# Designed miniproteins, single chains, part 19

Each design is a single chain, and the fold is of that chain. pLDDT is the mean over its residues in the fold that is shown.

## One batch from the design tools (miniprotein)

Design m634
Fold by ESMFold2-Fast:
Structure m634 (fold): chain A 100 residues (1-100)
Amino acid sequence: KEVIELLKKALEYAKKAKELLEKGAPKEEVLELLEKAIEYVERAYSLETDPEVKKLLREALQFLNAAKSAVESGDYETALESLELAIEYLEEAIRLAEEL
């Protein structure tokens, strides 16, 4: 399913952003990865028809956008917490989508 492929890419970018943020990488590099993760989730959301998967994707998008805003403001603790939640919602969305 195209949705699952897009979500797996979003998860890869989100996990890479978390890794770089934990290592103290430049803010611009972390933001680029977060923007890519958001783009892939938005594309998946537009193609998804299952309401439960869509709900999980909406939560993932909210936390990815929260992480992006936190990185932009230099609040790296909040950014990590939001990003961890986004990753959990993405993993749950992929699992549910694969069962359908």
Scores: mean pLDDT 89

Design m635
Fold by ESMFold2-Fast:
Structure m635 (fold): chain A 79 residues (1-79)
Amino acid sequence: SATQEAILQGILEAGRRAGVPELGELSARLYEAIARGASQAEIDELAARAAELEAALSPEQRARLEEEAARVAEELRAA
């Protein structure tokens, strides 16, 4: 759907802007997997890898990611 595609693009964009594109890609893959009804094992694997990358972020990168993700979420709510 147009909404699903907008959310996916928003996730990718937040990761790019925050300087953590790999985490953005994993978050987008996780969202897509959930949306298509992927197995719990696949969802858990993607979530675990995303959590590992998030844990490796500097405090500055984490703050930037949270800021950009919040902005994208606000933009999607306004649409």
Scores: mean pLDDT 82

Design m636
Fold by ESMFold2-Fast:
Structure m636 (fold): chain A 63 residues (1-63)
Amino acid sequence: MTPLELEVARLLARHAPEGLTPEQIAKELGVSVEAVEKAIDRLIERGLVERQPDGRYRLVPPP
């Protein structure tokens, strides 16, 4: 994973089970919303993150 993907995953782990919006993640990490959205897309492709109905993203619970 890229450094940003790791930081996003770590931040979402700290905010489990609720998750965060891309805007909240961008604010916490000091990066652009666009960069966060690209990192989230890659984490979703890996099956590590899912989108909630309210627009927040969270880590997929371990089996």
Scores: mean pLDDT 81

Design m637
Fold by ESMFold2-Fast:
Structure m637 (fold): chain A 92 residues (1-92)
Amino acid sequence: SEMAEHVREEVRRAVLHGDAEDVELTARAAAGMVYAAMRQSPEAGREVLRAIRDARDALIAEGASPEAVRGAEAILRAAEEAYRAALAEVEA
């Protein structure tokens, strides 16, 4: 989807070309997108979360710096926390 493609590109941009503030802002934005998508449908939430994981995995496969990989992992952690929070709410 266009949203999943956008999330992949924003994660890559933040960790490869941004500073620590850009990574933090991207983590919050990604978490918000996963949460909002999960509230719409579980499939939409999983698609956004998968896009973030794919971006992290691609960075590792490309030999990105340890700093870039840590940034992508921080963004993924925030997204996974949002996913778990949304699951708890929709299962209640």
Scores: mean pLDDT 86

Design m638
Fold by ESMFold2-Fast:
Structure m638 (fold): chain A 61 residues (1-61)
Amino acid sequence: SAAREARFALAVAAAQAVARRFRPTGSIRDLGALIWAEVDRAESVEELVAAVEARVRAQLP
């Protein structure tokens, strides 16, 4: 379906954006799980990236 295809495209674009931002500081484990946890609540790549970044930062000490 078009909605499912749009969600997959959003998740892929967000994964690429997050990976680029965190590459210099190391790897993020389970990035896919973080993205899929947030994809249903996001309406744009920018919103999804911000939500995933917030979740990653919440895992830091």
Scores: mean pLDDT 68

Design m639
Fold by ESMFold2-Fast:
Structure m639 (fold): chain A 70 residues (1-70)
Amino acid sequence: SERDEVLDELVELSERAVQAFEENRDNREAVRKYVLVGAELGVLEIAIFLESISVEEARKRIEELRRRIE
């Protein structure tokens, strides 16, 4: 389903966020940034699971969070 595809995209982005955290462990500002992005990803996953957000809005939020990790 479209929701399953969006959840797969979220999982992939979560793995990228974890990798970015691991690569930047010694940088306090970078770690803080990735912790906040991780929290936003968690909230978004819950919203997608509970269907409290549309697939279109979820994709938009995933792209916004992806840019913040870059």
Scores: mean pLDDT 82

Design m640
Fold by ESMFold2-Fast:
Structure m640 (fold): chain A 118 residues (1-118)
Amino acid sequence: SLEELVARLERIIEELRALSAELEARLAARDFPGALAVLRRVEALIEEAIALLRPVDPARAAELEGLLAELRELRARFEAAVAAGDTEEAELHLRAALGVVSTVIRLLEETVARLRAA
């Protein structure tokens, strides 16, 4: 149902907000293994949101797929920087990833508001 879809999306938004805050804390602590684990959890939640939205809002699902691809590329660059011992580059890619997560949260909130108005 629409009500169940909205409830599931709101849960994903809340979890993404909590993970975004955790990612900021890991960045501040320079806990790069912890940050990587959080990024993978964020990617899984975005994949869940895409699957939920594909049948009802395919345009929004496509936008989220593009953002997920960008997040995965940033994670790959982050992992490479960490492996190279390049802390400055790792922090740069992690901050960029936080920006992508913020955009995903905003788009999901806009989608929930639209679905509730329907």
Scores: mean pLDDT 92

Design m641
Fold by ESMFold2-Fast:
Parts: C-alpha cells; structure tokens; sequence
Structure m641 (fold): chain A 89 residues (1-89)
C-alpha cells in the first residue's frame, strides 16, 4: 500500500499524527506527495488553533519540496511556516 496515499486517508479522517507518520515513511520515494500530506496536516493544526504544529509541518512540506528540486514551492511554504511561527509567539 502507498504510504503517501495512507497519509492522505488519515488527513481526511482528521488523524494528523498518523498522516504525518505515513508522510515520513513515504518522503524518500515521493517527496512531493509527502510535502502535500504535511501541508494538509499543517492546515488541520491551523484550524485547531495550534499554530506551532502548523508552522512545523509547513516547514516539513517546504523541506520535501526542496528535496524534489521545487525550490520556488519550498520558498513559498517556508514563508507560510514563518507567518504561523509568528502567530505562535
């Protein structure tokens, strides 16, 4: 079973902890897919008011986009992470 696909299934269930674990497992083979799971988890934590975790997972999305060679996307998510880090302060 595709780890990234399981990550998306757990995001849809609101289980962001499991979603992130599957993104971590799939990140080496599918960094773009993993980045998208991290982004969706970050949005979930943001909706709960947990800006610290939202920032952390937007950073992981950025890192995975950079690993995929998508530097412009990585920079966009890095900026998003910084915005939520300021809200967490």
Amino acid sequence: MDDVRLGFQYVDQGNYDLAVRYADRGSSDNPVGAARVYYRAGQGYQSQGNYSLASQYFTRASQNYRDAGLDDLADQYDQLSQQYQQLAS
Scores: mean pLDDT 86

Design m642
Fold by ESMFold2-Fast:
Structure m642 (fold): chain A 88 residues (1-88)
Amino acid sequence: MVEEAKKKADEYIKRAEELLNEAKAGTPDQAREKVAELERLYGETLFLAGEYGGKDPEAGKIFTEAAEKVKRLLEEARRYLEEMQRQG
């Protein structure tokens, strides 16, 4: 379980980093879509933290830490989108 949790958490973090990069490289509309995908990914990571934490506290902690990382990337993507919209 812990090893599976680490692998899945790494995959979620990597996907979140890819979504942030795609948001920064795209149009404002594309950035908005990537922010929505990051919001869904964050929710999924929180769900996994609860599900795994109920069975294995260490696995739950891994997903909780991953959720914090995904949240920071989501906040960065949101700030970038706001800045793009302010520039016109």
Scores: mean pLDDT 83

Design m643
Fold by ESMFold2-Fast:
Structure m643 (fold): chain A 79 residues (1-79)
Amino acid sequence: SREELERLIEEARKALETEDLSPSMREQAEKGIELLELYLENPEAVERALAEALARAAATTDPSEVRGLLDEALALARA
């Protein structure tokens, strides 16, 4: 539910405040939280973006390419 997702986002943000994460891990976690926040605002746009990103991720094992897919998913969800 929306309420459950909002609770998970809040818990994730609290975890980021208490965890000693590397800068790259923090950036990735923050992007994940942003994607969830966009999902609450426009589920259809995020679902479409995630489906496309997952299809591409299934075809690659390159970590840099996977990171690029997250950026593309965020851009699509914002559009």
Scores: mean pLDDT 68

Design m644
Fold by ESMFold2-Fast:
Structure m644 (fold): chain A 68 residues (1-68)
Amino acid sequence: VEAAAREIARALVEAKTPEEIAEAALEIFRKYKLTDEEAAEALRRGAAEAAKDPKATELGKKFGEGFA
């Protein structure tokens, strides 16, 4: 879960489109064999960390607002 959250945070900071975010998240969920609850927690942790990163784009901020 922790490793998945960190991978999600990096993907959110580097992603240029919403489609890239969705694809990266799904691949990470499958890679780590997360349950629905674990995937939701990893996504929340990753999104929160990405939103606090000063390198996060406007896309990352908007995702945090829409998901929160």
Scores: mean pLDDT 69

Design m645
Fold by ESMFold2-Fast:
Order: C-alpha cells, then structure tokens, then sequence
Structure m645 (fold): chain A 117 residues (1-117)
C-alpha cells in the first residue's frame, strides 16, 4: 500500500465516523430543520467517502478490498437510516435524491468489490 492510499483510508474512516455522528445528532435533534441540516452534512460525508473508495478500489489487494467492503457496508447502513429519518422530518426532495444517489453508488461499489473477491 502506498502512503497516499494509507492517507485515503484514514480520510475514509474519518468520513464514516463523521457520517455516523451526524446521524446520531440528527436523531437526537427535536428541530426538523436542524435534523435536515445534519442529514445534508451526512450526505456530503457519504459522497466524499464514495469518491475516495472509487480511487482506492483499482489498486486494492484482496485484504484491502475486504476492509473497504466492510467500511462501505457500514456506511450504507448509516445512509439507509439517514434516508428513513429524512422522510420522517419531511426533508427537501433534493436531500432525498442525494441520499438515494449515494446509497446506489455504495451498493454499486460493494457489488464491484464482491466480484473481485
């Protein structure tokens, strides 16, 4: 693994933690507008994570692919829960579209990794 790939994996882990934190803060929020803002931040974290995963994927070893798959599966669960909450707080159609789009990207990445394992 190159130093650049290690840095991208660390950045990916930070984005996963940020997404999980934004979800928990959104769930704890009693203000639907604040919840929507936090879910928007989560969508941005997930989009950035999907971009990093795509960059890591072509050069990943089998062990790195297994680690990447676990991270993406965890992020997909966070995004799917964020989608449910977004619907409950009547979030904007734009935010719902962003969350659906990143969920599709994560499923496609997971499928591509499974095909290489």
Amino acid sequence: MSQQDVSKLVALDILLVAAELNLELAKASKDPKKAEQLLGDLAGDAEAAADLARELLPHASQEELEELRRRLEALLRTVEEALRLAKEVNASPELLERLEAVARRLRELIREIEERL
Scores: mean pLDDT 88

Design m646
Fold by ESMFold2-Fast:
Structure m646 (fold): chain A 69 residues (1-69)
Amino acid sequence: MDERYAQVARDYLREVFGLSEEVIAAVSTSTLVEAGRRYNEYLVAGDDAKADAVLEELAKKARELYAKK
């Protein structure tokens, strides 16, 4: 379910990167789904470094989108 990928991405942004709900809300649901899906794909492939990079890029994008309003 696409919603599960979005939820995984939101949980990591909140728990690992410490982003506020307002910053997380600046990211579209489709972007969260895509990031969660890529993260899961890299984890299944055993590429933890690429999986982590997906979440780091998502956190950076969330901050940029929030700053731009």
Scores: mean pLDDT 81

Design m647
Fold by ESMFold2-Fast:
Structure m647 (fold): chain A 76 residues (1-76)
Amino acid sequence: ATYRVVVGYSAETFENLLAFLQELAADPRVESLEAEFHPGRVVLTVTTPLDLAEFTALVRELAARHGLTLESVELL
């Protein structure tokens, strides 16, 4: 499945965002990850075999671990 993920960041959390992206991209269940950077948010396009509930749980856990604001996760 392919998902759109929106994550908020600030200047103070930019390093946390980079660590979040690195961990997400390194997960063996993530087949592809593309990031589009905007002021204060990143929009990710992620392809994974995980269903919406499993993928949302993964992204929510990673965002929380890195102190980031998860704005949305949606199936494309």
Scores: mean pLDDT 86

Design m648
Fold by ESMFold2-Fast:
Structure m648 (fold): chain A 74 residues (1-74)
Amino acid sequence: SDRVIISPGEIVEGEKDLVGFIKEKLEKHGFKISTSTAKKIAEFIKTARPGEVKEIGGLRLELNEEYELVIERA
């Protein structure tokens, strides 16, 4: 699947090392990303409001109304 969904509970569990959590989660789903890209995704998670969409490192990120982070190829 070219889509990854990260639940709000998973984000909370990963909050101590959000960059490492994002990188590991995406690697498990076949996405190869740099640490720089993972840092930008972490900042999006911290600052985004429900309904916001952003493209980072060739990925489309969306924080939905359920506070899930949806990641797919742009």
Scores: mean pLDDT 84

Design m649
Fold by ESMFold2-Fast:
Structure m649 (fold): chain A 78 residues (1-78)
Amino acid sequence: EKEFTERVLENIERAKKEAEEFWKKGTPEDRKLLEEGFKRLEGEVEKALSSLKNEEYKELIKKKLEEFKKFIKELLEK
């Protein structure tokens, strides 16, 4: 599903922007919220992948999620 895939990709991109804002303006407490929010999003994306039949769309979402995982790890290591 094209529209479904686009919405999942948009949600990942929005979450990335929110994570960056939390890191720039947040407190040490916000770091924990960021980590928890990421875990929740990861679970939601994995469920979305399970409902897709098109392998190309699955790979696009997996790639975007992997990029987001790297971004969050880099952010949290600072």
Scores: mean pLDDT 75

Design m650
Fold by ESMFold2-Fast:
Parts: sequence; C-alpha cells; structure tokens
Structure m650 (fold): chain A 72 residues (1-72)
Amino acid sequence: MLPSPGLARGTAGNVRRVVEAVAGPELAREIGSRVLDLMLNEGMSPTEALRYGLEEAARRGSEGAREALEGL
C-alpha cells in the first residue's frame, strides 16, 4: 500500500535533514523533493527513502553520505 501523505512528508523531511548534515542544504532540498515524489507516486518505503537519499548524495560526491550508507 502507498504510504499516507503525512508519513511521506515526515519521512521526506527526515531524509532532508540527514542529507543536509552530510551534503549541505542545496542537495538536501533537491533530494528531499525527489524522495517525496517517489514515496507518493512509486510507493517507496521510509527505509528505501533514506537509503535512496544517501545514495544520491554519495553519487553527487558527499563522503559523509558514503560513510552513512556503510552504517546502514
């Protein structure tokens, strides 16, 4: 089942905060918006959303995101 809009918004906000800490606010906004879209339209879970956000930040050159992924 698709996550509720409230759960999707809350999860996207949490992913944004985590990405901001490791990759900065510009990437966090871009990735957070993409995560929200994927959760609402593709049924991405909260765990998948966090992993996706960190993988995108790492792909864009964040060492902190790569280290965070190793802890998942």
Scores: mean pLDDT 78

Design m651
Fold by ESMFold2-Fast:
Structure m651 (fold): chain A 65 residues (1-65)
Amino acid sequence: GNAERVAAALNEALGPAGLSAEAKEEDGKIIVTVKDADGSTVGEVVLPADATPEEALEAVGEKLG
């Protein structure tokens, strides 16, 4: 699904920094949770269900930057 594509793109981009991302589709939205190496939540981003991986990367970068 789209949430899986978003999660895959985020994990590819964030993995070198020691971060991981989970994406879950709920109520027409994608909820992204970013965690550090210890499993602690670093940030959360809510995206439209039709968000592209590129839009997700931009939104996560804004949240963490």
Scores: mean pLDDT 82

Design m652
Fold by ESMFold2-Fast:
Structure m652 (fold): chain A 85 residues (1-85)
Amino acid sequence: MAAAEEEAAKAGAKALAETLGMEFSGDAEEDLAAAVEALRAGEISEEKAKEALKAALIAAAKKAAEAGLISEEEAKAQIAKIEAL
C-alpha cells in the first residue's frame, strides 16, 4: 500500500513539473519542494500554480485508481471536483 501511494505521489509530481516547465527529478518530495519554493519566490503565478496543482492531483488520482488505492468511480468523482476548482 505505501509503495502504491509513493507511485501516485510520483505521478502527481511529474505532472506538476511538466505543467510548470520544470525538470522532473524522479523524486516526488524534491519536485514538490522545488515547486513550493518557486511559488514562494514569485517565480510562478498563482494561476500557473493552481493549474499545476490541478494537473498533479488528477494524475495522482488516476495512478491511485490504477494501483487499487481508490476505486475508479471515486477517482472520477475526485477529478470532477478538482476540475471545478
Scores: mean pLDDT 73

Design m653
Fold by ESMFold2-Fast:
Structure m653 (fold): chain A 82 residues (1-82)
Amino acid sequence: MEKEKKEVIEKLYEALRNRDGEEIERLLEKAKELGLEEIVERYELAREVAERLLDSTAEYLGVSRDASSEEHAEAIRKLLAE
């Protein structure tokens, strides 16, 4: 178990660095199974804060909440070009 916990944490760190959302979600499920609930809770809190920031940014830029990353980037680019 201890070796598996370390491997999951190391892989989660790499997935976070690579911004691989699909792999992050998969590793969070494994972390829950291994009893690393505190790490999972901390990530979920950080994600909630990030989603709140994205919602606020979308409102400020006048784009849809479900707009693609490309649409958000384009709106920011136009704002900065002003």
Scores: mean pLDDT 68

Design m654
Fold by ESMFold2-Fast:
Structure m654 (fold): chain A 83 residues (1-83)
Amino acid sequence: SEEEARLRAVLDAAIERVRDDPEKAEQLLKELEETAEYLESQGRYGLAAVAYDAAARLYESLGRHELAAEYRAKAAEAAARAA
């Protein structure tokens, strides 16, 4: 959707700003996790999937490959519920 595309663009820019700063990246990860959980609680599964995917990409950039895989799975599950 247009809303999902817009959120993805905003999160892509945020990830780029923090990818070289692990402390800021961890702060963004906490915000993404809280936001995704809130969006799921509201039935906004497509937006939750975008937030989980952003968290997965950020975990991957930090070398946290196991957590990246976990959040990629959460994104896929949320996306399936949106479809």
Scores: mean pLDDT 87

Design m655
Fold by ESMFold2-Fast:
Structure m655 (fold): chain A 80 residues (1-80)
Amino acid sequence: SAAVEEEIRAHVRRLLEEDPAFRKTLFDTFLASEEEILELVREHYREHGRLPDREELMRLVFERSLEEGIKLLVEGVEKV
């Protein structure tokens, strides 16, 4: 729904604007895009019926980054 999408976007904007170190970690360390962050928040809302807090969002981004890293490592080994 449009109301849920507005709340998701407002929530993500708030979290990123309130904590510059959090923003830097998501974008510079984990190389997450804004659209990827929005997708993770949408998935969390679908599964739990609520918006993630800063710690939960950090965990979601970290877990996605770790899963992608593992996939790349496994693909690299299989190509040898």
Scores: mean pLDDT 81

Design m656
Fold by ESMFold2-Fast:
Structure m656 (fold): chain A 86 residues (1-86)
Amino acid sequence: GVENARKAAEKAGEVIKKQSAENAGYAVSAAVETANALSEEIKEVIFEELKKAASEMSKENVKKMAEVARELGNEEAAEILEEAAK
């Protein structure tokens, strides 16, 4: 359930932190789109772990990730990343 979703999102966040800003932006965008197809409870957990992972990355990289998400048309992912960069 939700606990397993949190563990999966946490592991995904650890992998995302090791990527280039462009690839991390793609990964976060895909994760946000996937989360929107799931229950609200699971979606919230995924968003929390994505914000946490982004907050542990450089602000420069997170801003570049947000630009990538916006170019893909994923404004929600861009907003999540911009919040994490502040």
Scores: mean pLDDT 85

Design m657
Fold by ESMFold2-Fast:
Structure m657 (fold): chain A 83 residues (1-83)
Amino acid sequence: SEESREAGAEGAEEAAKYAKKGDAEKAREAGKEAQRRAKETGDGPGAGAGAGGAGVAAGYTEMGKYEKGEELGRLGAELARRL
């Protein structure tokens, strides 16, 4: 649903913000929370794209690649809204 896609996108954007700040734990938690909310609203490809983007953002942030983490989190949000 539209609501599920927006939940995924919001989580990926939140993860991107934390990735930019170097906070991998908060980036990962943002992704988990978005996935939980998206699942409650009917879970779909958009929600999966958002959650995936958030996870990747967190991963890169843990490696100290904050710019790449932010970039991929934002990409996940963009993909979530297109699905």
Scores: mean pLDDT 76

Design m658
Fold by ESMFold2-Fast:
Structure m658 (fold): chain A 70 residues (1-70)
Amino acid sequence: SAQQAAVERIKARIDQTVEDVKGKSVAEVNQAFIATVRELTPELDALPPAQQQEVALYFSEKLDEAMEAA
C-alpha cells in the first residue's frame, strides 16, 4: 500500500542516520536523530496513527541501539 511504502521509506531514512553516526559520540548521535525526526515530521504527520506509532517505535529502538553503541 502507499502507506506501507511511506513507512518503509521513513525507516530507510532512519537506517541511513544509524549508518551516518557509526563511531560518533553520544552527543553527535542524539543531534543526528533530532535532525532526522525534524526532516521526517511532515511525512509522519501525513500518516495514519497506527503507522505513526510503528515509525515512532522503530525510531526509538534505533536511537537506543545507536546511543548504546556510542
Scores: mean pLDDT 85

Design m659
Fold by ESMFold2-Fast:
Structure m659 (fold): chain A 56 residues (1-56)
Amino acid sequence: SIEAEIRRIREEIDKLIEEQTKLMQNSSDPKNAEEILKIQKRIGELFERIRKLIEE
């Protein structure tokens, strides 16, 4: 079902947010800053996917 799909995506987003939060504590490292940006992009893409699934 669409609801089950959305739940899986939300769980993935939650995990990415946790990873981002840990990296943000050491954002002084250039490598961490770059990874944070990549994670933010992926989180955005996952939210957009959820929106499209709900919009249907």
Scores: mean pLDDT 82

Design m660
Fold by ESMFold2-Fast:
Structure m660 (fold): chain A 106 residues (1-106)
Amino acid sequence: MLTRPSGEVMLEAARILREAGLTPEQVAEALRKLGVDPEVVEAIREILESEDLETASEAVRRIAKTLGITTQQAAAVAIGDLVLAARELGNEEAARRLEELNLRYS
C-alpha cells in the first residue's frame, strides 16, 4: 500500500494530462465550461504549468480553503473535475487514468 501526499497525487494527474497532449489552457477552459469555481481553476492551472511539488502542495491547500474541505478531499475533488475536463476535451484514455488515480489515492 502506497501513502502519497496530495501534492504528489496532483503532479501525477498533471503528468497524465501532459502525456495525453492536453495543455494547461485547454484544461482550464474545459473546467470553466463545467462551472468549476474560478479560484479552483486557477489553482489547478498553476499545478499543470509549474509541475513542481511545492507549487502543487500550495495549490491543493488553496483549493481546500476555497471549498472548506481537507487537502486530501481537495485533491480528490480536483482530480474528479479533471476527469470531466478530459472527457469534455474528447480524451477518454486520460479520463480513465485519472479515475484510476483518484480511486487509488483519494
Scores: mean pLDDT 83

Design m661
Fold by ESMFold2-Fast:
Structure m661 (fold): chain A 74 residues (1-74)
Amino acid sequence: MPSDEELAELARLLAEALGTAEPSNENIRALVQAAHDSGLEEEAAATIEATALARGASREEAERLKEKFVELAK
């Protein structure tokens, strides 16, 4: 189970990549848990990566976000 610190880090990376406000730790935990429970961790991570790139994030930022999401969702 991801720690509150790990969830906060993922929330910050999402906000930076998407140019939005940081989601709550509760919302990030729900997203990570839903991906884990469905077995769609990689598909969810790919969607997040594609969304970040569409929002103007660099390839490096999008790849980092994808990797962190998969790590926490597995």
Scores: mean pLDDT 78

Design m662
Fold by ESMFold2-Fast:
Structure m662 (fold): chain A 75 residues (1-75)
Amino acid sequence: SVLRDILLSKIKEPLSEEVQKHLDEAEKALQQRDFSTAVMHAIEAINQAYLDGKLTLEQRQEIYQQIAAYVSSLL
């Protein structure tokens, strides 16, 4: 999964169940071409990883930019 690969570029496994849940929902939404729902769940996954202490603020901003670029490429 491209979204999962983007997140794992900055953080190490294991991911929390909450992060995994949001990533799974984002991937499902992408398969359905529901880009708004996909972006929402991707952002929730990133924010949860940040709250879990697995990302710095700088890494969080970098991942936001990478996900925005990826989703824009699908439009």
Scores: mean pLDDT 80

Design m663
Fold by ESMFold2-Fast:
Structure m663 (fold): chain A 91 residues (1-91)
Amino acid sequence: DAEVKRQMARAAKDALRRGVAEGLSAREMRTLVLRAVLRVLEEAGEPSDEVKRFAEELEDAVNDAAQRVENGEMSLQQAADAVIARIDALL
């Protein structure tokens, strides 16, 4: 469980950093991050309730951040930093 959560966190953080570096839109960044997390889950097999809750919290954080960027409340960099901080707090 802890290792799967760490792998999902790493995949999400790497996707967020890459998206900022490439200047992706909020929608493209959301898609990139969620696909990266989904790939880790698919490779892990049957996830535990702890892993499922972590994935749900991560998806919620990404969706909230993307909406705030689209609404002009945050820059893409600020949104990425906020999601990374949330991921670290959930570990």
Scores: mean pLDDT 85

Design m664
Fold by ESMFold2-Fast:
Structure m664 (fold): chain A 102 residues (1-102)
Amino acid sequence: METVERVRALLEAVADAKAAGLHGPTVIVLPSDLTEEERKAIRALAEEYAQRHGLRVFIAEDSLEEADKALEAVRSGQVDVAILFGKGREAELEARADELLA
């Protein structure tokens, strides 16, 4: 519940900043304990803000490879927001994060 509201507030802030010409890239890391319903709601919010406000959003659901691509896309300015889901991939996320930072 709180996580979905936080994502909405962040997307709204990014949309407002972009409209004002002050937008910077944003990364949203989501907890691994999200319900299926919360994941669906977050995906729907990202689509809504992309359509209504022209936000370029990259969603990485459970793959660290997708998360790496999302981080690279937001760093390079190809997207405005990267949303990273950690659900079901904690051990793999830790191993790859260590490898990437080594």
Scores: mean pLDDT 73

Design m665
Fold by ESMFold2-Fast:
Structure m665 (fold): chain A 88 residues (1-88)
Amino acid sequence: AVALAILAGLLAARAGLEAMRRTGDVAAGTAAALLGVGGIATAVFFGDALEAGVEAARGAELALKVDPDNPIAWLGLALGVLAAALAA
């Protein structure tokens, strides 16, 4: 579960940065990237796969609102939800 949360957080952060670059929406892209990084930090430092998975999923969802055609954002959302579900 923790490994999936870390992967989901990486995908959410990447999707946020790509959304920022492709759409120019710095605020939404930065927020998505920060949520992804927050998920990684939660998984690594606190071992909380449930909270990490939720943070990663929120970051990926925010990236999807700005850039819905990004497959990395969809994958990040799916893995974040899966990590949270497996940790519950």
Scores: mean pLDDT 75

Design m666
Fold by ESMFold2-Fast:
Structure m666 (fold): chain A 57 residues (1-57)
Amino acid sequence: MRATDEDIAAWLAMARQTTPLSDAQLAALRARATELRDAGASKEEVGRAIWDAVRAL
């Protein structure tokens, strides 16, 4: 199942609640999520990539 723009927005909103993220970091995470989705990644893979990137900060 493909991630929707709403799924990506919801994940980024949750990430902001757990980790202080700058506008630049949010834009980078959104760009990464969109790139993976458009490359054919599953909803689960896109979600995991966002959380892996947040944990790496």
Scores: mean pLDDT 80

Design m667
Fold by ESMFold2-Fast:
Structure m667 (fold): chain A 80 residues (1-80)
Amino acid sequence: ALSAAEVRALGERALAQARRFADWLEQQGLTDLAQEVRAFVDEAEARLAAGDAAEALALIREVGDFVEQQEKRAQALLAQ
């Protein structure tokens, strides 16, 4: 089983990966989408800092789902 500290570290890594995704979106010219991802990550970072290990697990799943949705949006926009 993962400790509370290990779960928080995974949450921090998920947010760092989402920020890199936003940077990539901006490099592709998808500035509005990059801004949406950054706004989501900023809110998620605040929640991670204030929350417990259960909140960190919920955030990891929420971040993953959000990034997957935005990857699909980016692919559709880049195909145009």
Scores: mean pLDDT 85

Design m668
Fold by ESMFold2-Fast:
Structure m668 (fold): chain A 75 residues (1-75)
Amino acid sequence: SKVEELVARIEELFEGLLAAIRAGDWDRARELLAEMQRLAQEIYAIVTDPEKLAEIERLLQEMTERVAAVADEVN
């Protein structure tokens, strides 16, 4: 589905984001984060099932926590 394609793209960008943060490439990290936020907005615009929305929100929350942990590790 389109939602599954968007989630997979966010997961790919997320791995790139973690790599950019670890490398100290903050310009690339900002670019990747902006694209992830754009894709998340597309998902929120099309997902109307509360259960599916909760699953996606949990995934995004876990990603946010991992980004914070990696950023703290490299600072």
Scores: mean pLDDT 82

